Designed miniproteins, single chains. Designs and how they scored, part 68

Each design is a single chain, and the fold is of that chain. pLDDT is the mean over its residues in the fold that is shown.

## One batch from the design tools (miniprotein)

Design m2362
Fold by ESMFold2-Fast:
Structure m2362 (fold): chain A 93 residues (1-93)
Amino acid sequence: MDFALWLVQRLYEIITTSPSREEARRKAEELIDEVLDDEEKKRALMEGFEKALEYHERGDDEKAIDALVNGVAKAFGLSEREKEELRRELLRR
């Protein structure tokens, strides 16, 4: 959980602090490539990240967080309970 929480927080910071969608994608790809070597896990995270970017641009931060949590949960095989814990931690900020 600690690593998954750290990764979701870092990806969400990239979404909220990047001046453009293209820069956000580059930073996310670099981070994911640095911390993972499994192509399926990288793909799951990037799918979640892309959906989160779309929701954030629409002003729906709760759905953006849900998309990131779903991507990380798919990549790391998290349970529904662990996903809910991860979501609560992010929403408290």
Scores: mean pLDDT 82

Design m2363
Fold by ESMFold2-Fast:
Structure m2363 (fold): chain A 81 residues (1-81)
Amino acid sequence: MKQEIYEPADKLVKEAKEAFKLPDSEIDKKISLAEKVLQQMDDFIQQVIQQGLGTQEDMEYLDKRREEIRKIYEEILKEKE
């Protein structure tokens, strides 16, 4: 298990959770931050694939963390709708 893969992924999940904690009065900011974090996660996954750094276990972990960020993003979008 590579810390250089898990630590950035965990940091992005933490950033998504912090975006979710912003008040509903800042919904546009919450959405923008969550979109940015999701994009950063997608970019990081692509970097890991391109560099051949990820084992199957590492890739499954990244997919799970991306799914957590996506769920947070969907919950934020529900607050706007």
Scores: mean pLDDT 81

Design m2364
Fold by ESMFold2-Fast:
Structure m2364 (fold): chain A 56 residues (1-56)
Amino acid sequence: SMEAARIISELTGLSLTQAQGALQLEREMGREVAVDYMVREGGVSREAAERALREA
């Protein structure tokens, strides 16, 4: 959802487009892949990525 993407963007500094990409990856390939994407592309820690996905 747009609200979930906004929460991730606010918590991680990722763009809304990148946040939407992470959410799509979580749905299609699971949380591990989404977290790895956020760490690799967003430069955020694994802990921060997991927290953002949990709060979204």
Scores: mean pLDDT 84

Design m2365
Fold by ESMFold2-Fast:
Structure m2365 (fold): chain A 76 residues (1-76)
Amino acid sequence: MQDQINQQSLEAARRAMREEGVSEETIDRVVARAQELIAQGVPVGDAIETALREEGVSDETIDRVLRRVGDEVLAS
């Protein structure tokens, strides 16, 4: 159920970004870019990380977002 895992990961990423104070405009751009990368065969975690880096999000914030995504997806 790859599509379900990808959707859960992207929704978890939206929540994590909001918790870290990322703007809704940046969140929308990150999710859109991550979806493009996933469509090209990039793993969802790598896609989220790449999209966050391209938007200029700090490494510390990226690490916290990815940790939250992993914790939430594994808890589901």
Scores: mean pLDDT 81

Design m2366
Fold by ESMFold2-Fast:
Structure m2366 (fold): chain A 107 residues (1-107)
Amino acid sequence: SLEEVLELLTELQQRFAEARREVYKNIDDKEKVKKILEEMIADLEQARERISGVDPELAKLLDEAIEVLRKALEQVESGADPETVMRLLDEVSELLNKALDLAIEKL
């Protein structure tokens, strides 16, 4: 249901905010940052699968967020500066906010 999707998106947004904070705290630890990003990608992929059966438009926003997280992971592996990584995480946050707002509008 859309109510279950809204609850799931709200929980994802909160978990992502925590993960973003942990990335920032550990930005010099590439292996730890990589692990956090890989765990967030897995969380988003699981949520995307659940949402795709309810609303394809919301699932598309999660697909976009997953793509940006994969880019962030590639940047970490390539030794990009912290500012580049955090900017990509801010883009993911914006996509998750957009998905949450859209889900609220559909209630």
Scores: mean pLDDT 88

Design m2367
Fold by ESMFold2-Fast:
Structure m2367 (fold): chain A 90 residues (1-90)
Amino acid sequence: TVALSGVGATKLDEKTLAVGVHSAAGAGVSADVKTSSGATGSAKAVATDGNSSVFVVELSKPVAVGDTATVTVTTASGAVGVGTGTVVAS
């Protein structure tokens, strides 16, 4: 497991998060998200650049600004990264 750096979580709407991550193990291809409020979701990367990935995640329930998002990212090689970010307004 590799620590994720620069985990950003932005609320796009009540049930959608934009998640940006950076990983020393390379770009993430898939992400699982769980918030402190219990919302969950998974997505494939919509954009990658070097070691950075962006995900747009549809959640099981509404998310609030200030919630903590725990992000688990899997790279193409199968490496797993975990990190947390605070949800901010778009």
Scores: mean pLDDT 80

Design m2368
Fold by ESMFold2-Fast:
Structure m2368 (fold): chain A 114 residues (1-114)
Amino acid sequence: MQADRDALEAQRAKLRALLARMEEAEKLGPGEGERALVAIWAEASGVPEETVREWLGGEPEERRRKLEELRRLVEEQLELLDLALEALEKGEPLELVEKKAEERLERERKEEEE
């Protein structure tokens, strides 16, 4: 239990730092911001920047949308970790937290007005 809590807290800190770095990169503007975000994701995922660029593709608008999607993924993972840590505080099993988190993320995805 203690090791699980420590692991979740470490992951939450790591993802919060990642999100903060991504938000700062976005402020640089489309060209410089994209390059910074590619480097951040390459480092975070352990793959080369070239692999990230290949996934993003050649269309600038599509690349921007995909990078925004990656940011949403980090935000969703942070919500999952917050729920897991809260469950540990309340003595709830982590398996129950995973199910609740999946339901909440699915509801948020249904709010797509785009």
Scores: mean pLDDT 74

Design m2369
Fold by ESMFold2-Fast:
Formats: sequence, C-alpha cells, structure tokens
Structure m2369 (fold): chain A 71 residues (1-71)
Amino acid sequence: AAREEEIRIVNEAAVKAAKAWAEELGVENPSKEQQIGALEAVKKAIEAVKPLAPEAAEAALKQIDEDIAKL
C-alpha cells in the first residue's frame, strides 16, 4: 500500500494542477475536451512527483487514464 507521505505528495500536486486548470477554464460546465485537458494537466503534475511518491503516483495515474478513457 502507498505510504501516507506519498499519498499527500500526489494529492498536493493534483489539487494544485486542478485549481490552476479550473481558473483557466472559468466555467462550471466544461466540455469533454476541456475535462480531458484538465485530467491531462493533473496527470502531468503527478508524473512530475513520481520520483518522490512512486507507488501513490502509479495508482493515481492509472485512475486518471481510466477516467480519460471513459470520457
């Protein structure tokens, strides 16, 4: 199981990326393309912290890939 520290690192990176993307979009009802773009931005942020949080990052990246595939 992922360590609590790894989960914290991944969550902090994901939240920062999501907030930055939400500010850029400025809309309550984003399009499918905008939603995919937001998930890709979060994925990139998680990939950047993967060396610090490998197990939590891998789990989060898998979940994001599944979420994108469903859109």
Scores: mean pLDDT 76

Design m2370
Fold by ESMFold2-Fast:
Structure m2370 (fold): chain A 98 residues (1-98)
Amino acid sequence: AEKLAQEGLEYFIKFVEEENVADAAKALRLFAEAAALQGNDATAASYRALADEIEERGLSFDEFLELLAERMGGPISPEELREKLRKLVAEEKEILAK
């Protein structure tokens, strides 16, 4: 599970830094496999459904951020979500370097 989560994190970092939505789909599928191995089938199903949505609809980076903002149900805009994701990636890279 840990190795799959780490590989998923690498694709997620690429997704945020390069704005390549295909890397988001790869990250979500790896996170789904990690969740399933831990017995969290509901989380695994949610990640797979989101990856399928990206691939079936051919979503752009901006369209995917809009989808995430809508699913969070909060007052967060896609632009604010982008900024928060970039900050999370920077913090994660600092943790990995220590």
Scores: mean pLDDT 77

Design m2371
Fold by ESMFold2-Fast:
Structure m2371 (fold): chain A 65 residues (1-65)
Amino acid sequence: MLKSIKDGFEDLEKTKNLSAESVEDRVNVILDSVSALSDEEKEEIKKLAEKLVKKREKEGLKDPR
């Protein structure tokens, strides 16, 4: 399970065409699926989400609005 979630985050990182909203939505779906996991696993997922958000910020994905 955790590996599949990590794969999901990796896929989002590679998909540069996704808007910030799409990335956030997919991350929320992944996090919702882990609500039954242990606190340690939740923390690991949160760290992955934080890294993904930072990566998007660093990539300079301009808001097209």
Scores: mean pLDDT 64

Design m2372
Fold by ESMFold2-Fast:
Structure m2372 (fold): chain A 80 residues (1-80)
Amino acid sequence: KPVLEVDIDPSLSPEEQGLHAFEVLVELARQEFKDDPEFVAEVDRLYGEALANRDDPAKLLEIFRRLAELFEQKWKEKQA
């Protein structure tokens, strides 16, 4: 009955917290959606883009929002 839940370590910097959450979501995608290689590939692509832009908070936030939208769409489809 679980929804997507991510625990973030508050002792990390905001940037590291975001990247840690992203890493958890990448692993979640690989475990829960391994039968959808296109979705997993998109999540991996966004993670690589986040790593490349870790020095740009605005770009990093945009990437995080795109990731959240992708997961929302997939969870909605999975419940149908």
Scores: mean pLDDT 71

Design m2373
Fold by ESMFold2-Fast:
Structure m2373 (fold): chain A 94 residues (1-94)
Amino acid sequence: EKKKKEEEEKLKKRLEELKKKLKELEELAKKENAPLPLGVEEIKELVEEAEKEYEKAIEAKYVKKDEEEYEKNFKKAKELLEKAEKLIEELSFG
C-alpha cells in the first residue's frame, strides 16, 4: 500500500537526521580536542543496527516479496531508532 512507502521514507529521514546529529557531536569533540562523550559509541551502534534492519526490510519487500519479514525488520529498525533518539536526548544533559 502507498501508506507503507510513506512510513519507509519517514524512517529513512529519521535515520538521516540522527546520523547528522552524531556527526555534529563528533565535529564538536574534534573542535574541543576532547574524547567523544560517553554513550555516543552506543548510539552510533544502535543507528548502524537500525540501518541494517531497514535495509533487510526493504530487501524482504522488494527483492524477496516477503511481507512478514518486511514487517518484522521494519519494526525492529523503528525500535532501535527510537532507543537511539532517547539516548541522544539524555546525552544533551552531560
Scores: mean pLDDT 79

Design m2374
Fold by ESMFold2-Fast:
Structure m2374 (fold): chain A 69 residues (1-69)
Amino acid sequence: MLEEAYREGQRIGEQTARELLASGPASLEEIENKAVEAVSQAFPNASVEQLRAMIRGAKEAARRVHEEA
């Protein structure tokens, strides 16, 4: 269950980071903040544990995409 939430977070974080970087230069902090916002908006009814796993995945994916840019 938490592994699936983590993977979903990575998917959202990667997509958010790619969209922001396609619009222009963005700091890692800006990308991470937008990724966390996207996760929270996509899953408003998620448990605290699921949200933590998704946020961790989203931040890790966002950081990876930023490093590749």
Scores: mean pLDDT 82

Design m2375
Fold by ESMFold2-Fast:
Structure m2375 (fold): chain A 66 residues (1-66)
Amino acid sequence: MNKKTEALKKHSPVLIETAKELKGKYPDDVIRRAILLTTQKLIENPDMTPEEVRELVREEAERLAE
């Protein structure tokens, strides 16, 4: 099965929740880019925990907003 689809399915709720949490704190384009970068890293490491995924999205958004 596709590793990309499996990783997205497993972590989709955390990605959505974190994106909503960041909405209002960062511009929409920054949030979209943070999600994209986090998704790419998830494809490489699908065994990331939900906590790691949430922290990564927040960290990438912060870095991109700078």
Scores: mean pLDDT 75

Design m2376
Fold by ESMFold2-Fast:
Formats: sequence, C-alpha cells, structure tokens
Structure m2376 (fold): chain A 65 residues (1-65)
Amino acid sequence: SRDEVLREVAAYVIATSIKNVKKVEISGNEVTIYLEELTEETKRRLAEAEKALKAMGLKLTVKLV
C-alpha cells in the first residue's frame, strides 16, 4: 500500500541519516543498519533512530562489518 511505501521511505531516510552507514536493509517490520565502527556520535544517532523507528512500529537491528 501507499502507507507502507511511505513508511519504508521514512525508515530509509532515518537510517541513512547516521554517519558511516555501509548498508541498510528493510524487511517487513525490521530495519537493519550495517556499520564499520561505533563512535559516541554514532551511538547517540542510533538511539534517536531506534526511538523514531519504534514510533512507526519498526524494529532496529545494528550489525558491525
């Protein structure tokens, strides 16, 4: 649906706002962000992104590569 597409686009924008993101995957209600490193700034941004995504009914998973 259109609402699903808009939610996916919003999730992608939120995820890609984080510096040093290598890849973003969206599958159903799960958003996976792939990072090379975790800085203090990146951790703060991840916490903000997790809150925003949770408000949209989405789960954030973080993986280091």
Scores: mean pLDDT 79

Design m2377
Fold by ESMFold2-Fast:
Structure m2377 (fold): chain A 79 residues (1-79)
Amino acid sequence: MEAEEKIEEARRKGEEFGKEAVKDPNSLLPKMAELNRKRKTNPDLSEEEKAYLDAAEKVITPPLIEELDKLDKEILEML
């Protein structure tokens, strides 16, 4: 039960990282790349570290996809 509370705290910190990232759309790609690099450089991630990274990625991924979709639509309108 106490271990689960630590995992939830890590998840909340990950969500806060993601929320700060989404305030600036230009930071979404570099911050997502940073999270991916952390996964690759530390294959022995703890459950708390995984919860943090997963929570941050969940917050960043939808607005990142929306920004990419907007860019694709703008490119099509220029053609």
Scores: mean pLDDT 78

Design m2378
Fold by ESMFold2-Fast:
Structure m2378 (fold): chain A 72 residues (1-72)
Amino acid sequence: SVTERIRKILDDLVEELKALGIDVEVTYDEANHTVTIKVGDETFTGSVGDAITYLVGLIREKREEAARAAAA
């Protein structure tokens, strides 16, 4: 189902962030097709597409930070 695919995508992105040492809480509201993301004191709520974009952007940012730290 579309719901199973969405949950799988979100779960995969959360696992990538977890591997980078970032703890995130993701809640998918199937009825409203909205996703809520909590990272530390920050909260984001938006569409599935916006949430995926947010998580992908965060992964990219954290990977770049880790690469810079390793090179310094």
Scores: mean pLDDT 83

Design m2379
Fold by ESMFold2-Fast:
Structure m2379 (fold): chain A 72 residues (1-72)
Amino acid sequence: EEEKKKKAKEVMHKYILESSTYSVLAIHHAALAVAYREDEELKEKHLEETRKYNELSNKYYEEGKKKVEEIK
């Protein structure tokens, strides 16, 4: 069981890192959308990137949780 706990931590760290990376990218693009709020085209492009990266962040977080549950 101790080996399962170690494996679960390693898997969770991997998925947390991936999820966090996409979360940071989403925050970056959200900030750019605010910076370019007077330029409708650039604002919309950065809002779309924000949505995309938020979706990826959530997907990796949920997949990580599922993988950890499968190990336990």
Scores: mean pLDDT 82

Design m2380
Fold by ESMFold2-Fast:
Structure m2380 (fold): chain A 85 residues (1-85)
Amino acid sequence: SLVAQAREAAELIIRAGEAYANNDEKTLAELEEQLKPHDRLLEELADRIVEAHRNGTLTPEEREALALIGAGLAEAKALIDAAEA
């Protein structure tokens, strides 16, 4: 499902943030490979935001997927910021 794919992507993004904060190049390389299949999901969700803004609304599933990805990105950023402080 879209939500399941977004949850998986969010978890990988958080792990990437942790690995970056710890300067773990090996884990980052492994996560980069695992995130590659999710690039298309992110592009499709971005296209849906643009389409929905012009011609309608996002589905509940699309909104949940976006919320999961947004939360994952925010958590990854917080981990990186904390490591740089």
Scores: mean pLDDT 82

Design m2381
Fold by ESMFold2-Fast:
Structure m2381 (fold): chain A 94 residues (1-94)
Amino acid sequence: GEEFIELSPLLLEVLREVGQKERVLSLAEVNEAIGKYIAKLYKEGRALPSDPTVLDVSDTPLGEIVGKDYVTVEELLAALGEHLEREAKVVEVR
């Protein structure tokens, strides 16, 4: 069977901004959507001019997940991983 992840409402709001329509998706699809969201933040000029590894998430639902206004991509991925472990429901199809 394939393992699917049911997104939390808050994470679904984040990923909707990059065209995510479905609440239940594979781990590969979750990772692709997260990658698209990070790319969107860079395209919006949210990287700090003084340090392009730091992103401004202060006015986004992602800021609520991370609990910080400014985060590195590494901190962002770690916080999203923790949120998926705590809030997302894993669904196994057999």
Scores: mean pLDDT 76

Design m2382
Fold by ESMFold2-Fast:
Structure m2382 (fold): chain A 96 residues (1-96)
Amino acid sequence: SLTPEELWKKSQEVSDLILELRRAIEAGDRETAEAKRQEILELLREVGVSDKTIEKIENLFDEAMENPERARELLEQAAGIAHFQIHVKIAEAIAE
């Protein structure tokens, strides 16, 4: 099991990776965007975010990649969902 400190650190890493994903999408760098998308999804699975929530985040990433003009809005929504779920995991780890 991940410690609260490890989960918090992974939450910060997710934020940084989503920013990098947004920049890659806005720059039209499809290869970098796909790589960052995969890194984020793998990290969320490692944290123990549910498959249903990961699918929701993945769909927002895919929408942002197909509609770069909406990337900021869609990725901010995805970041909010990811941070909420990681903080739920932090609370669960503290309660154990």
Scores: mean pLDDT 87

Design m2383
Fold by ESMFold2-Fast:
Structure m2383 (fold): chain A 109 residues (1-109)
Amino acid sequence: MAEMERLVEELRRIAGQILLYATIVATGSKEEQEEAKEAILKLFEEMRRLVLEIARLAGRPDVGAAVAAQIDATMAQIKASTDGVYQAQLAVDTASDVLATVEELMRAA
């Protein structure tokens, strides 16, 4: 129980970090954009693991699987794109949607 609350707090911190790196992906130099892109991909991998664990603890592995698939699709699109503004918007939208879904799941449990 205390573990799930800690996981959600960690998820909020990761979402915040993705938002910060997204500003660099949108506005930075080519080198800064590539470093920020790699940081975002690593943060999404961590977010994916946390979401699956939170959903499992909440008894909703179906929600966890759906959100993990959304994160996987976002990571694939970020890897395939060279447009920093598009990558930044996609990262922010996905991180915000994931956080909102998990917080709603926590309130419903």
Scores: mean pLDDT 86

Design m2384
Fold by ESMFold2-Fast:
Structure m2384 (fold): chain A 72 residues (1-72)
Amino acid sequence: SREELLERLEELLEEARELLAKSTDPAVQTQLGALIREIEELIEELREGADLEELKKSFRRLQAALDALKAQ
């Protein structure tokens, strides 16, 4: 549902912010800043009634991007 996706996006946003606060690598900080902005934009799109299946695809991409940054 949209409510479940919003909760997952808010959790992803919090994880990205926590990782940014703990990061000392400037390259990782830059990538996390861009990712945080993309997550915030996706939350706004969800609130404005964008297509749920497209939002889910974007969420999966953003989750994978965060996981890749955690592996650095």
Scores: mean pLDDT 87

Design m2385
Fold by ESMFold2-Fast:
Structure m2385 (fold): chain A 78 residues (1-78)
Amino acid sequence: SVEAIEKRADAVTAIAAATLSPEEAEAVGLQLSIAVYYFEQGNVDKAIALLRELQASLTDPAVKAAVAALIAEVEALK
């Protein structure tokens, strides 16, 4: 559901804010917002591609795992 995806996105931003620099956390939040926007517009493939790019750019294992969980949630609705 969109609610489950929003909750997963919130979890990613919370972990990023706790773990990353403020600048990096803001960048993660922006990339998540863009991916969620494409998902809501029905472009699920682009949303997943953007989330995979975000996951690949991350080095922190906790933030990376949270993004992976979000990707799985989005893919489950495809």
Scores: mean pLDDT 82

Design m2386
Fold by ESMFold2-Fast:
Structure m2386 (fold): chain A 95 residues (1-95)
Amino acid sequence: ADELFEEAVKKLNEASKLLEEGKKTGDPQVFEKAIEKAKEAIDLARQALEEYLKQPPSRETAVRAAVAGILIAAADYILSQAERLLKNYEEEKKK
């Protein structure tokens, strides 16, 4: 669970950096990589959440489950932003 959580944080940080790089460069391939890393972060965080929920109820497991939920929300936000910016780039290229 903790290893999945740490890997999810790593992928979230990678997705965030790629989103910021894409905003600076306007490179659609960078936005596509941000989308990929955000999806990986969501998958890993969901797996971590599922493992924490299978453990006996405790304050520690409840806090870890809540933080995993926050990671999923953060990764979903980055995914939505990257997809929106990529779509906007494609629409501008058509004009």
Scores: mean pLDDT 81

Design m2387
Fold by ESMFold2-Fast:
Parts: C-alpha cells; sequence; structure tokens
Structure m2387 (fold): chain A 83 residues (1-83)
C-alpha cells in the first residue's frame, strides 16, 4: 500500500476530500471518451466551454468549495450529453 502519514488531522481530511473529487473527475473523463467513441464530435466552441468549466472546477477545489466544483463538473457533463 502507498504509505502516506499526514502530520495533522486537517491534512488527513483534505486527502480524503481530494480522493472523492478525483473519482468525480475520472467519471467526467470517461464520459468524454464515451462521447468520442460514439462519434459525437464536440465543436471547438463546446470543447472550449468544457475546458473552462473544468478549470473553474479545479479552482473551486483549491478553495475547498466542493459544491461549486461539483456544479461545474455537472455543467460540463450536460454539454457533452447534449452534443
Amino acid sequence: MPKFVPKSEEEKELLEKGKEFVKKMDELAKLIEEAKKAGIELSAEEQKEINELLAEAVRALRENKMEEAEKYLEKAKELIEKA
């Protein structure tokens, strides 16, 4: 097992929250790959919007605003599904 021993309880909480968020990011990455396999070509504009939403999600994650980050991921998902 990879061994990481955080020195404080706050570091441990941050690690657990980060791990949960990585799972949501992986779900979105799979959705993008599935859309590509289905022959759904995202336009340059749609791809730019998705990239901007992902950047906002990462920013919100850095600020520990998980609810905002989740909203940005859901918006990116909706854009892919509507394409």
Scores: mean pLDDT 69

Design m2388
Fold by ESMFold2-Fast:
Parts: C-alpha cells; structure tokens; sequence
Structure m2388 (fold): chain A 84 residues (1-84)
C-alpha cells in the first residue's frame, strides 16, 4: 500500500542516517526478492537475481553517497506523502 511504501522509505532514510548502507542494500534486496516471489517469479530466477545483486553489493556500498541518498529519499517521501 501507499502507507507501506512510505514506511519503507522512512526505514531506508534511518539506515542512511545511521551510516548503515549495508543494511539499506540488504533491506532493498530482501524487499525486492520477496515482491518477486509474491508475484510468482520462479525460485531459480529469484536465486539468479540474488546472486547477481550480491556481486554488485560491495561496490554499491563503497560508492554510496549518503547526502545524495538522503536527498533522493526525501524527494520520494515528499511525493508519496502528498498522495495521502
């Protein structure tokens, strides 16, 4: 739901503020994979995607810009909250 999306973005923002970029990447991965599983994606495809994500995660974490991430999350939150 819209409220669930807003709560997810708020949780992501908390992780960025805490400096827990690894936790943010893990939360996004787990949420995306769970969504695909609920949509009926085959487990083989989910596992392939998980493996692909795992290869990129160390670089995403190392190259993360917390200030830019916070600005983007604030923009997305403002857009979704305007729909409430």
Amino acid sequence: TLEEAIELLRRLKELVRAGDIAGLVALLRDHALAGLRRAGAPEAEIERLRASMAVGEPRLIAEADPERMLAELDRQLAELEALL
Scores: mean pLDDT 81

Design m2389
Fold by ESMFold2-Fast:
Structure m2389 (fold): chain A 94 residues (1-94)
Amino acid sequence: SLAALRAQVTAANRATVAALPDLRARRADIDALIAQAAAADDADKIALVNAYLDRHNLPLPHPESAAEAERALVQALTAEELRIIGAEFDAELL
């Protein structure tokens, strides 16, 4: 029924909204990592990004160069921004 479908959507939206503080914390961690990486040499930049990917079990390739490390940071940042936008949109629908 339409009522059952609406209840399922509302439950899913509530779950997404409940995750929002954790998503914002991850976004803040990525911002801090980007700031650290910007000040680091190439070897430290690669090590910082690899440690972050391992800690969060992200399905991104481990960088072997500074350029790959920067691309991995952009990909991680984009993924978290999309999750936050989705969660904030869901909050508006509750």
Scores: mean pLDDT 71

Design m2390
Fold by ESMFold2-Fast:
Structure m2390 (fold): chain A 80 residues (1-80)
Amino acid sequence: MEEVKKLQEEVLKIGVENAKLIKSIKNPSKELLDEFYETLARVQELAKQAATSSDEEAIKLLKEAKELLEKVKKKIKEEK
């Protein structure tokens, strides 16, 4: 339960941070924008699945969501 809440908070935090970062780029590439929105859609789907899953499965799904968000964050920073 506590681990699930912590991961949900981290996913939200990284998501918000990524949204702020993408808005700070004057000319983001189409590829970066496409990956950003595809990642958001996938993360939302994973978070929805986690909400109806066991704690063990929820942790696994949220860790996947966090990993996807961190990958996009790295790409956004590289395009800065």
Scores: mean pLDDT 82

Design m2391
Fold by ESMFold2-Fast:
Structure m2391 (fold): chain A 74 residues (1-74)
Amino acid sequence: SASLRAQGDQLLIKAGQAAMDGDIEKAKELGEKAVALYRQAGDDAAADGAKKAVETLIAMAKGDEKKLKELGAS
């Protein structure tokens, strides 16, 4: 549903904020919740995109250049 996607979007924004604050565990938790909400909404494309976005944000926060290349972000 659109409501579940909106909730996923809100959690994904919060995951990004947590990553910027260096709170990797919180970023991961919020990101996983966002992915789950997109899956519940039946939006596999949004779920796959959110998973990749969270992995990219965490890799950026950690300075993991190898992981960023694997994700196609470098």
Scores: mean pLDDT 80

Design m2392
Fold by ESMFold2-Fast:
Structure m2392 (fold): chain A 65 residues (1-65)
Amino acid sequence: MDEKFERAVKELEELAASTGIRVEVDRKKGEVSIALSGDAVGVSAAAIFAVGLEIEGLMKLRLLP
């Protein structure tokens, strides 16, 4: 789980860097928080990616205003 979670976090960080959004990771809880105040298109892409990972049980998605 940790290895998959770390790889997922790195992919999400790459996506965030491309879109200019903010991402926070809580490894203890297995949660990822994504800021919605950035570019709307970029936020949507990151949210879709994170939801995909949540379906696999790798992390929980939380959207920040």
Scores: mean pLDDT 66

Design m2393
Fold by ESMFold2-Fast:
Structure m2393 (fold): chain A 102 residues (1-102)
Amino acid sequence: MQEELDRLAERGAEAARKAAEDLYNKITPQQARELTRKAFEEAKKNPEALVELVGYGAVDPGATRRELEELAKKYGPDLARLMRRLHAAVMEASAEAIKKKK
Protein backbone atom coordinates (compact mmCIF):
# COMPACT_ATOMS: atom_id res chain seq x y z
CA MET A 1 0.00 0.00 0.00
CA GLN A 2 2.84 2.46 0.64
CA GLU A 3 4.19 1.79 -2.88
CA GLU A 4 0.69 2.49 -4.25
CA LEU A 5 0.54 5.78 -2.33
CA ASP A 6 4.02 6.74 -3.59
CA ARG A 7 3.00 5.99 -7.18
CA LEU A 8 -0.23 7.94 -6.69
CA ALA A 9 1.82 10.87 -5.35
CA GLU A 10 4.18 10.84 -8.36
CA ARG A 11 1.38 10.51 -10.90
CA GLY A 12 -0.74 13.05 -9.05
CA ALA A 13 2.07 15.61 -8.92
CA GLU A 14 2.84 15.24 -12.64
CA ALA A 15 -0.84 15.32 -13.65
CA ALA A 16 -1.48 18.31 -11.38
CA ARG A 17 1.49 20.20 -12.83
CA LYS A 18 0.28 19.58 -16.39
CA ALA A 19 -3.27 20.56 -15.43
CA ALA A 20 -2.03 23.72 -13.72
CA GLU A 21 -0.03 24.79 -16.80
CA ASP A 22 -2.93 24.13 -19.18
CA LEU A 23 -5.86 25.19 -16.99
CA TYR A 24 -4.29 28.30 -15.45
CA ASN A 25 -4.00 29.88 -18.92
CA LYS A 26 -7.29 28.61 -20.40
CA ILE A 27 -9.96 28.70 -17.69
CA THR A 28 -11.32 31.38 -15.38
CA PRO A 29 -11.24 31.05 -11.57
CA GLN A 30 -15.03 30.59 -11.66
CA GLN A 31 -14.72 27.65 -14.06
CA ALA A 32 -11.94 26.20 -11.88
CA ARG A 33 -14.20 26.36 -8.81
CA GLU A 34 -16.99 24.57 -10.67
CA LEU A 35 -14.61 21.86 -11.93
CA THR A 36 -13.11 21.51 -8.44
CA ARG A 37 -16.56 21.02 -6.87
CA LYS A 38 -17.47 18.46 -9.55
CA ALA A 39 -14.19 16.58 -9.04
CA PHE A 40 -14.77 16.58 -5.27
CA GLU A 41 -18.22 15.04 -5.72
CA GLU A 42 -16.73 12.37 -8.00
CA ALA A 43 -13.89 11.74 -5.51
CA LYS A 44 -16.47 10.81 -2.87
CA LYS A 45 -17.60 7.95 -5.17
CA ASN A 46 -14.32 7.24 -6.98
CA PRO A 47 -10.93 7.84 -5.29
CA GLU A 48 -9.24 8.11 -8.72
CA ALA A 49 -10.84 11.56 -9.04
CA LEU A 50 -8.56 12.82 -6.24
CA VAL A 51 -5.80 13.43 -8.82
CA GLU A 52 -8.15 15.63 -10.86
CA LEU A 53 -9.21 17.55 -7.74
CA VAL A 54 -5.58 18.50 -6.98
CA GLY A 55 -5.02 19.62 -10.57
CA TYR A 56 -7.99 21.98 -10.60
CA GLY A 57 -7.03 23.28 -7.17
CA ALA A 58 -3.92 24.89 -8.64
CA VAL A 59 -6.23 27.53 -10.17
CA ASP A 60 -8.34 28.14 -7.05
CA PRO A 61 -6.38 27.01 -3.97
CA GLY A 62 -8.81 28.49 -1.41
CA ALA A 63 -11.79 26.42 -2.52
CA THR A 64 -9.71 23.26 -2.91
CA ARG A 65 -8.28 23.55 0.62
CA ARG A 66 -11.78 23.38 2.13
CA GLU A 67 -12.68 20.37 -0.03
CA LEU A 68 -9.49 18.55 0.99
CA GLU A 69 -10.56 18.96 4.63
CA GLU A 70 -13.84 17.19 3.79
CA LEU A 71 -11.86 14.40 2.12
CA ALA A 72 -10.03 13.87 5.43
CA LYS A 73 -13.38 12.97 6.99
CA LYS A 74 -14.41 10.65 4.13
CA TYR A 75 -11.22 8.80 3.17
CA GLY A 76 -9.09 9.29 6.25
CA PRO A 77 -6.42 11.79 7.30
CA ASP A 78 -3.43 10.13 5.59
CA LEU A 79 -4.85 10.35 2.08
CA ALA A 80 -6.10 13.89 2.65
CA ARG A 81 -2.66 14.89 3.98
CA LEU A 82 -1.04 13.52 0.82
CA MET A 83 -3.49 15.47 -1.34
CA ARG A 84 -2.75 18.68 0.60
CA ARG A 85 0.99 18.18 0.01
CA LEU A 86 0.43 17.72 -3.73
CA HIS A 87 -1.77 20.81 -3.80
CA ALA A 88 0.92 22.91 -2.09
CA ALA A 89 3.56 21.70 -4.57
CA VAL A 90 1.31 22.56 -7.53
CA MET A 91 0.61 26.03 -6.10
CA GLU A 92 4.36 26.72 -5.85
CA ALA A 93 4.93 25.47 -9.41
CA SER A 94 2.08 27.69 -10.68
CA ALA A 95 3.46 30.74 -8.88
CA GLU A 96 6.90 30.18 -10.44
CA ALA A 97 5.36 29.83 -13.91
CA ILE A 98 3.54 33.16 -13.45
CA LYS A 99 6.79 34.86 -12.34
CA LYS A 100 8.54 33.69 -15.51
CA LYS A 101 5.85 35.29 -17.67
CA LYS A 102 6.18 38.74 -16.06
Scores: mean pLDDT 55

Design m2394
Fold by ESMFold2-Fast:
Structure m2394 (fold): chain A 59 residues (1-59)
Amino acid sequence: SEADRMAEAARILKEGLLAGKIEEAKKEVITVLGISEEEADTLAKQIEIGLENGRNPPR
C-alpha cells in the first residue's frame, strides 16, 4: 500500500540521517520505492524537525 511504502521511505531516510548519508537515502527512496523528490524532501524535513524539536539525543 502507499502507507507501507511511505513508512519504508521514512525508515530509510531516518537510517540515512543517523548514518550521515541523508542524500544517498533520498536518492534510494526515489529510485527504489518510486517516491517523488518532493515527497522524499518533505519526509526528510519532518524527520529532522522531529529530532531537533522533540528529542535531546541521549549522548
Scores: mean pLDDT 75

Design m2395
Fold by ESMFold2-Fast:
Structure m2395 (fold): chain A 93 residues (1-93)
Amino acid sequence: DYTKIYTKISMFISDIFDDVAASGSTQATIDAAYAKFKAYMDKMVKDGKISKSQAKRWADIFKKTFDIAYKNKISDVSKIGQIFTQIDQDAIA
């Protein structure tokens, strides 16, 4: 179940990563991406599909990912995805 939920969330955020990368990681696109992600996480918690602690974990990873993307002006969606995966792995270490 964890792997299935993680994959579903990763697929959802991948769509918004494209918009962020295309803009060169601007503040406006990151703010819009975060709002969309937060709404999705809140709905999944409300629908009983994930716990609040799981939603918090992914929100923390998402925010750290975009902090790095913003600082480095990343325009490559695959690099944003790699950063997200690395932060996720580091969070369990």
Scores: mean pLDDT 74

Design m2396
Fold by ESMFold2-Fast:
Structure m2396 (fold): chain A 76 residues (1-76)
Amino acid sequence: MTPEEIEQLKKLALEHLKKADEFAKDTDSEENRRLALEHTRKALEYIAKIVIKYGDKEQQEDARAFLEKIRELEEK
């Protein structure tokens, strides 16, 4: 229930996104593309769980803003 736990889960989500980027950058095979998508989905699931589990409004707004930022960078 502490904000620090939320930050730790956000860190895990970000690490999965970094792995997704690494696999996407090294697209020599379709396996790498599939792994990139898997890691991206995992990261989003962590973020969703954080928001739902802790329910703090300010933390929820921060998490949503962070998610929107990541989505915008990816959609470019």
Scores: mean pLDDT 69

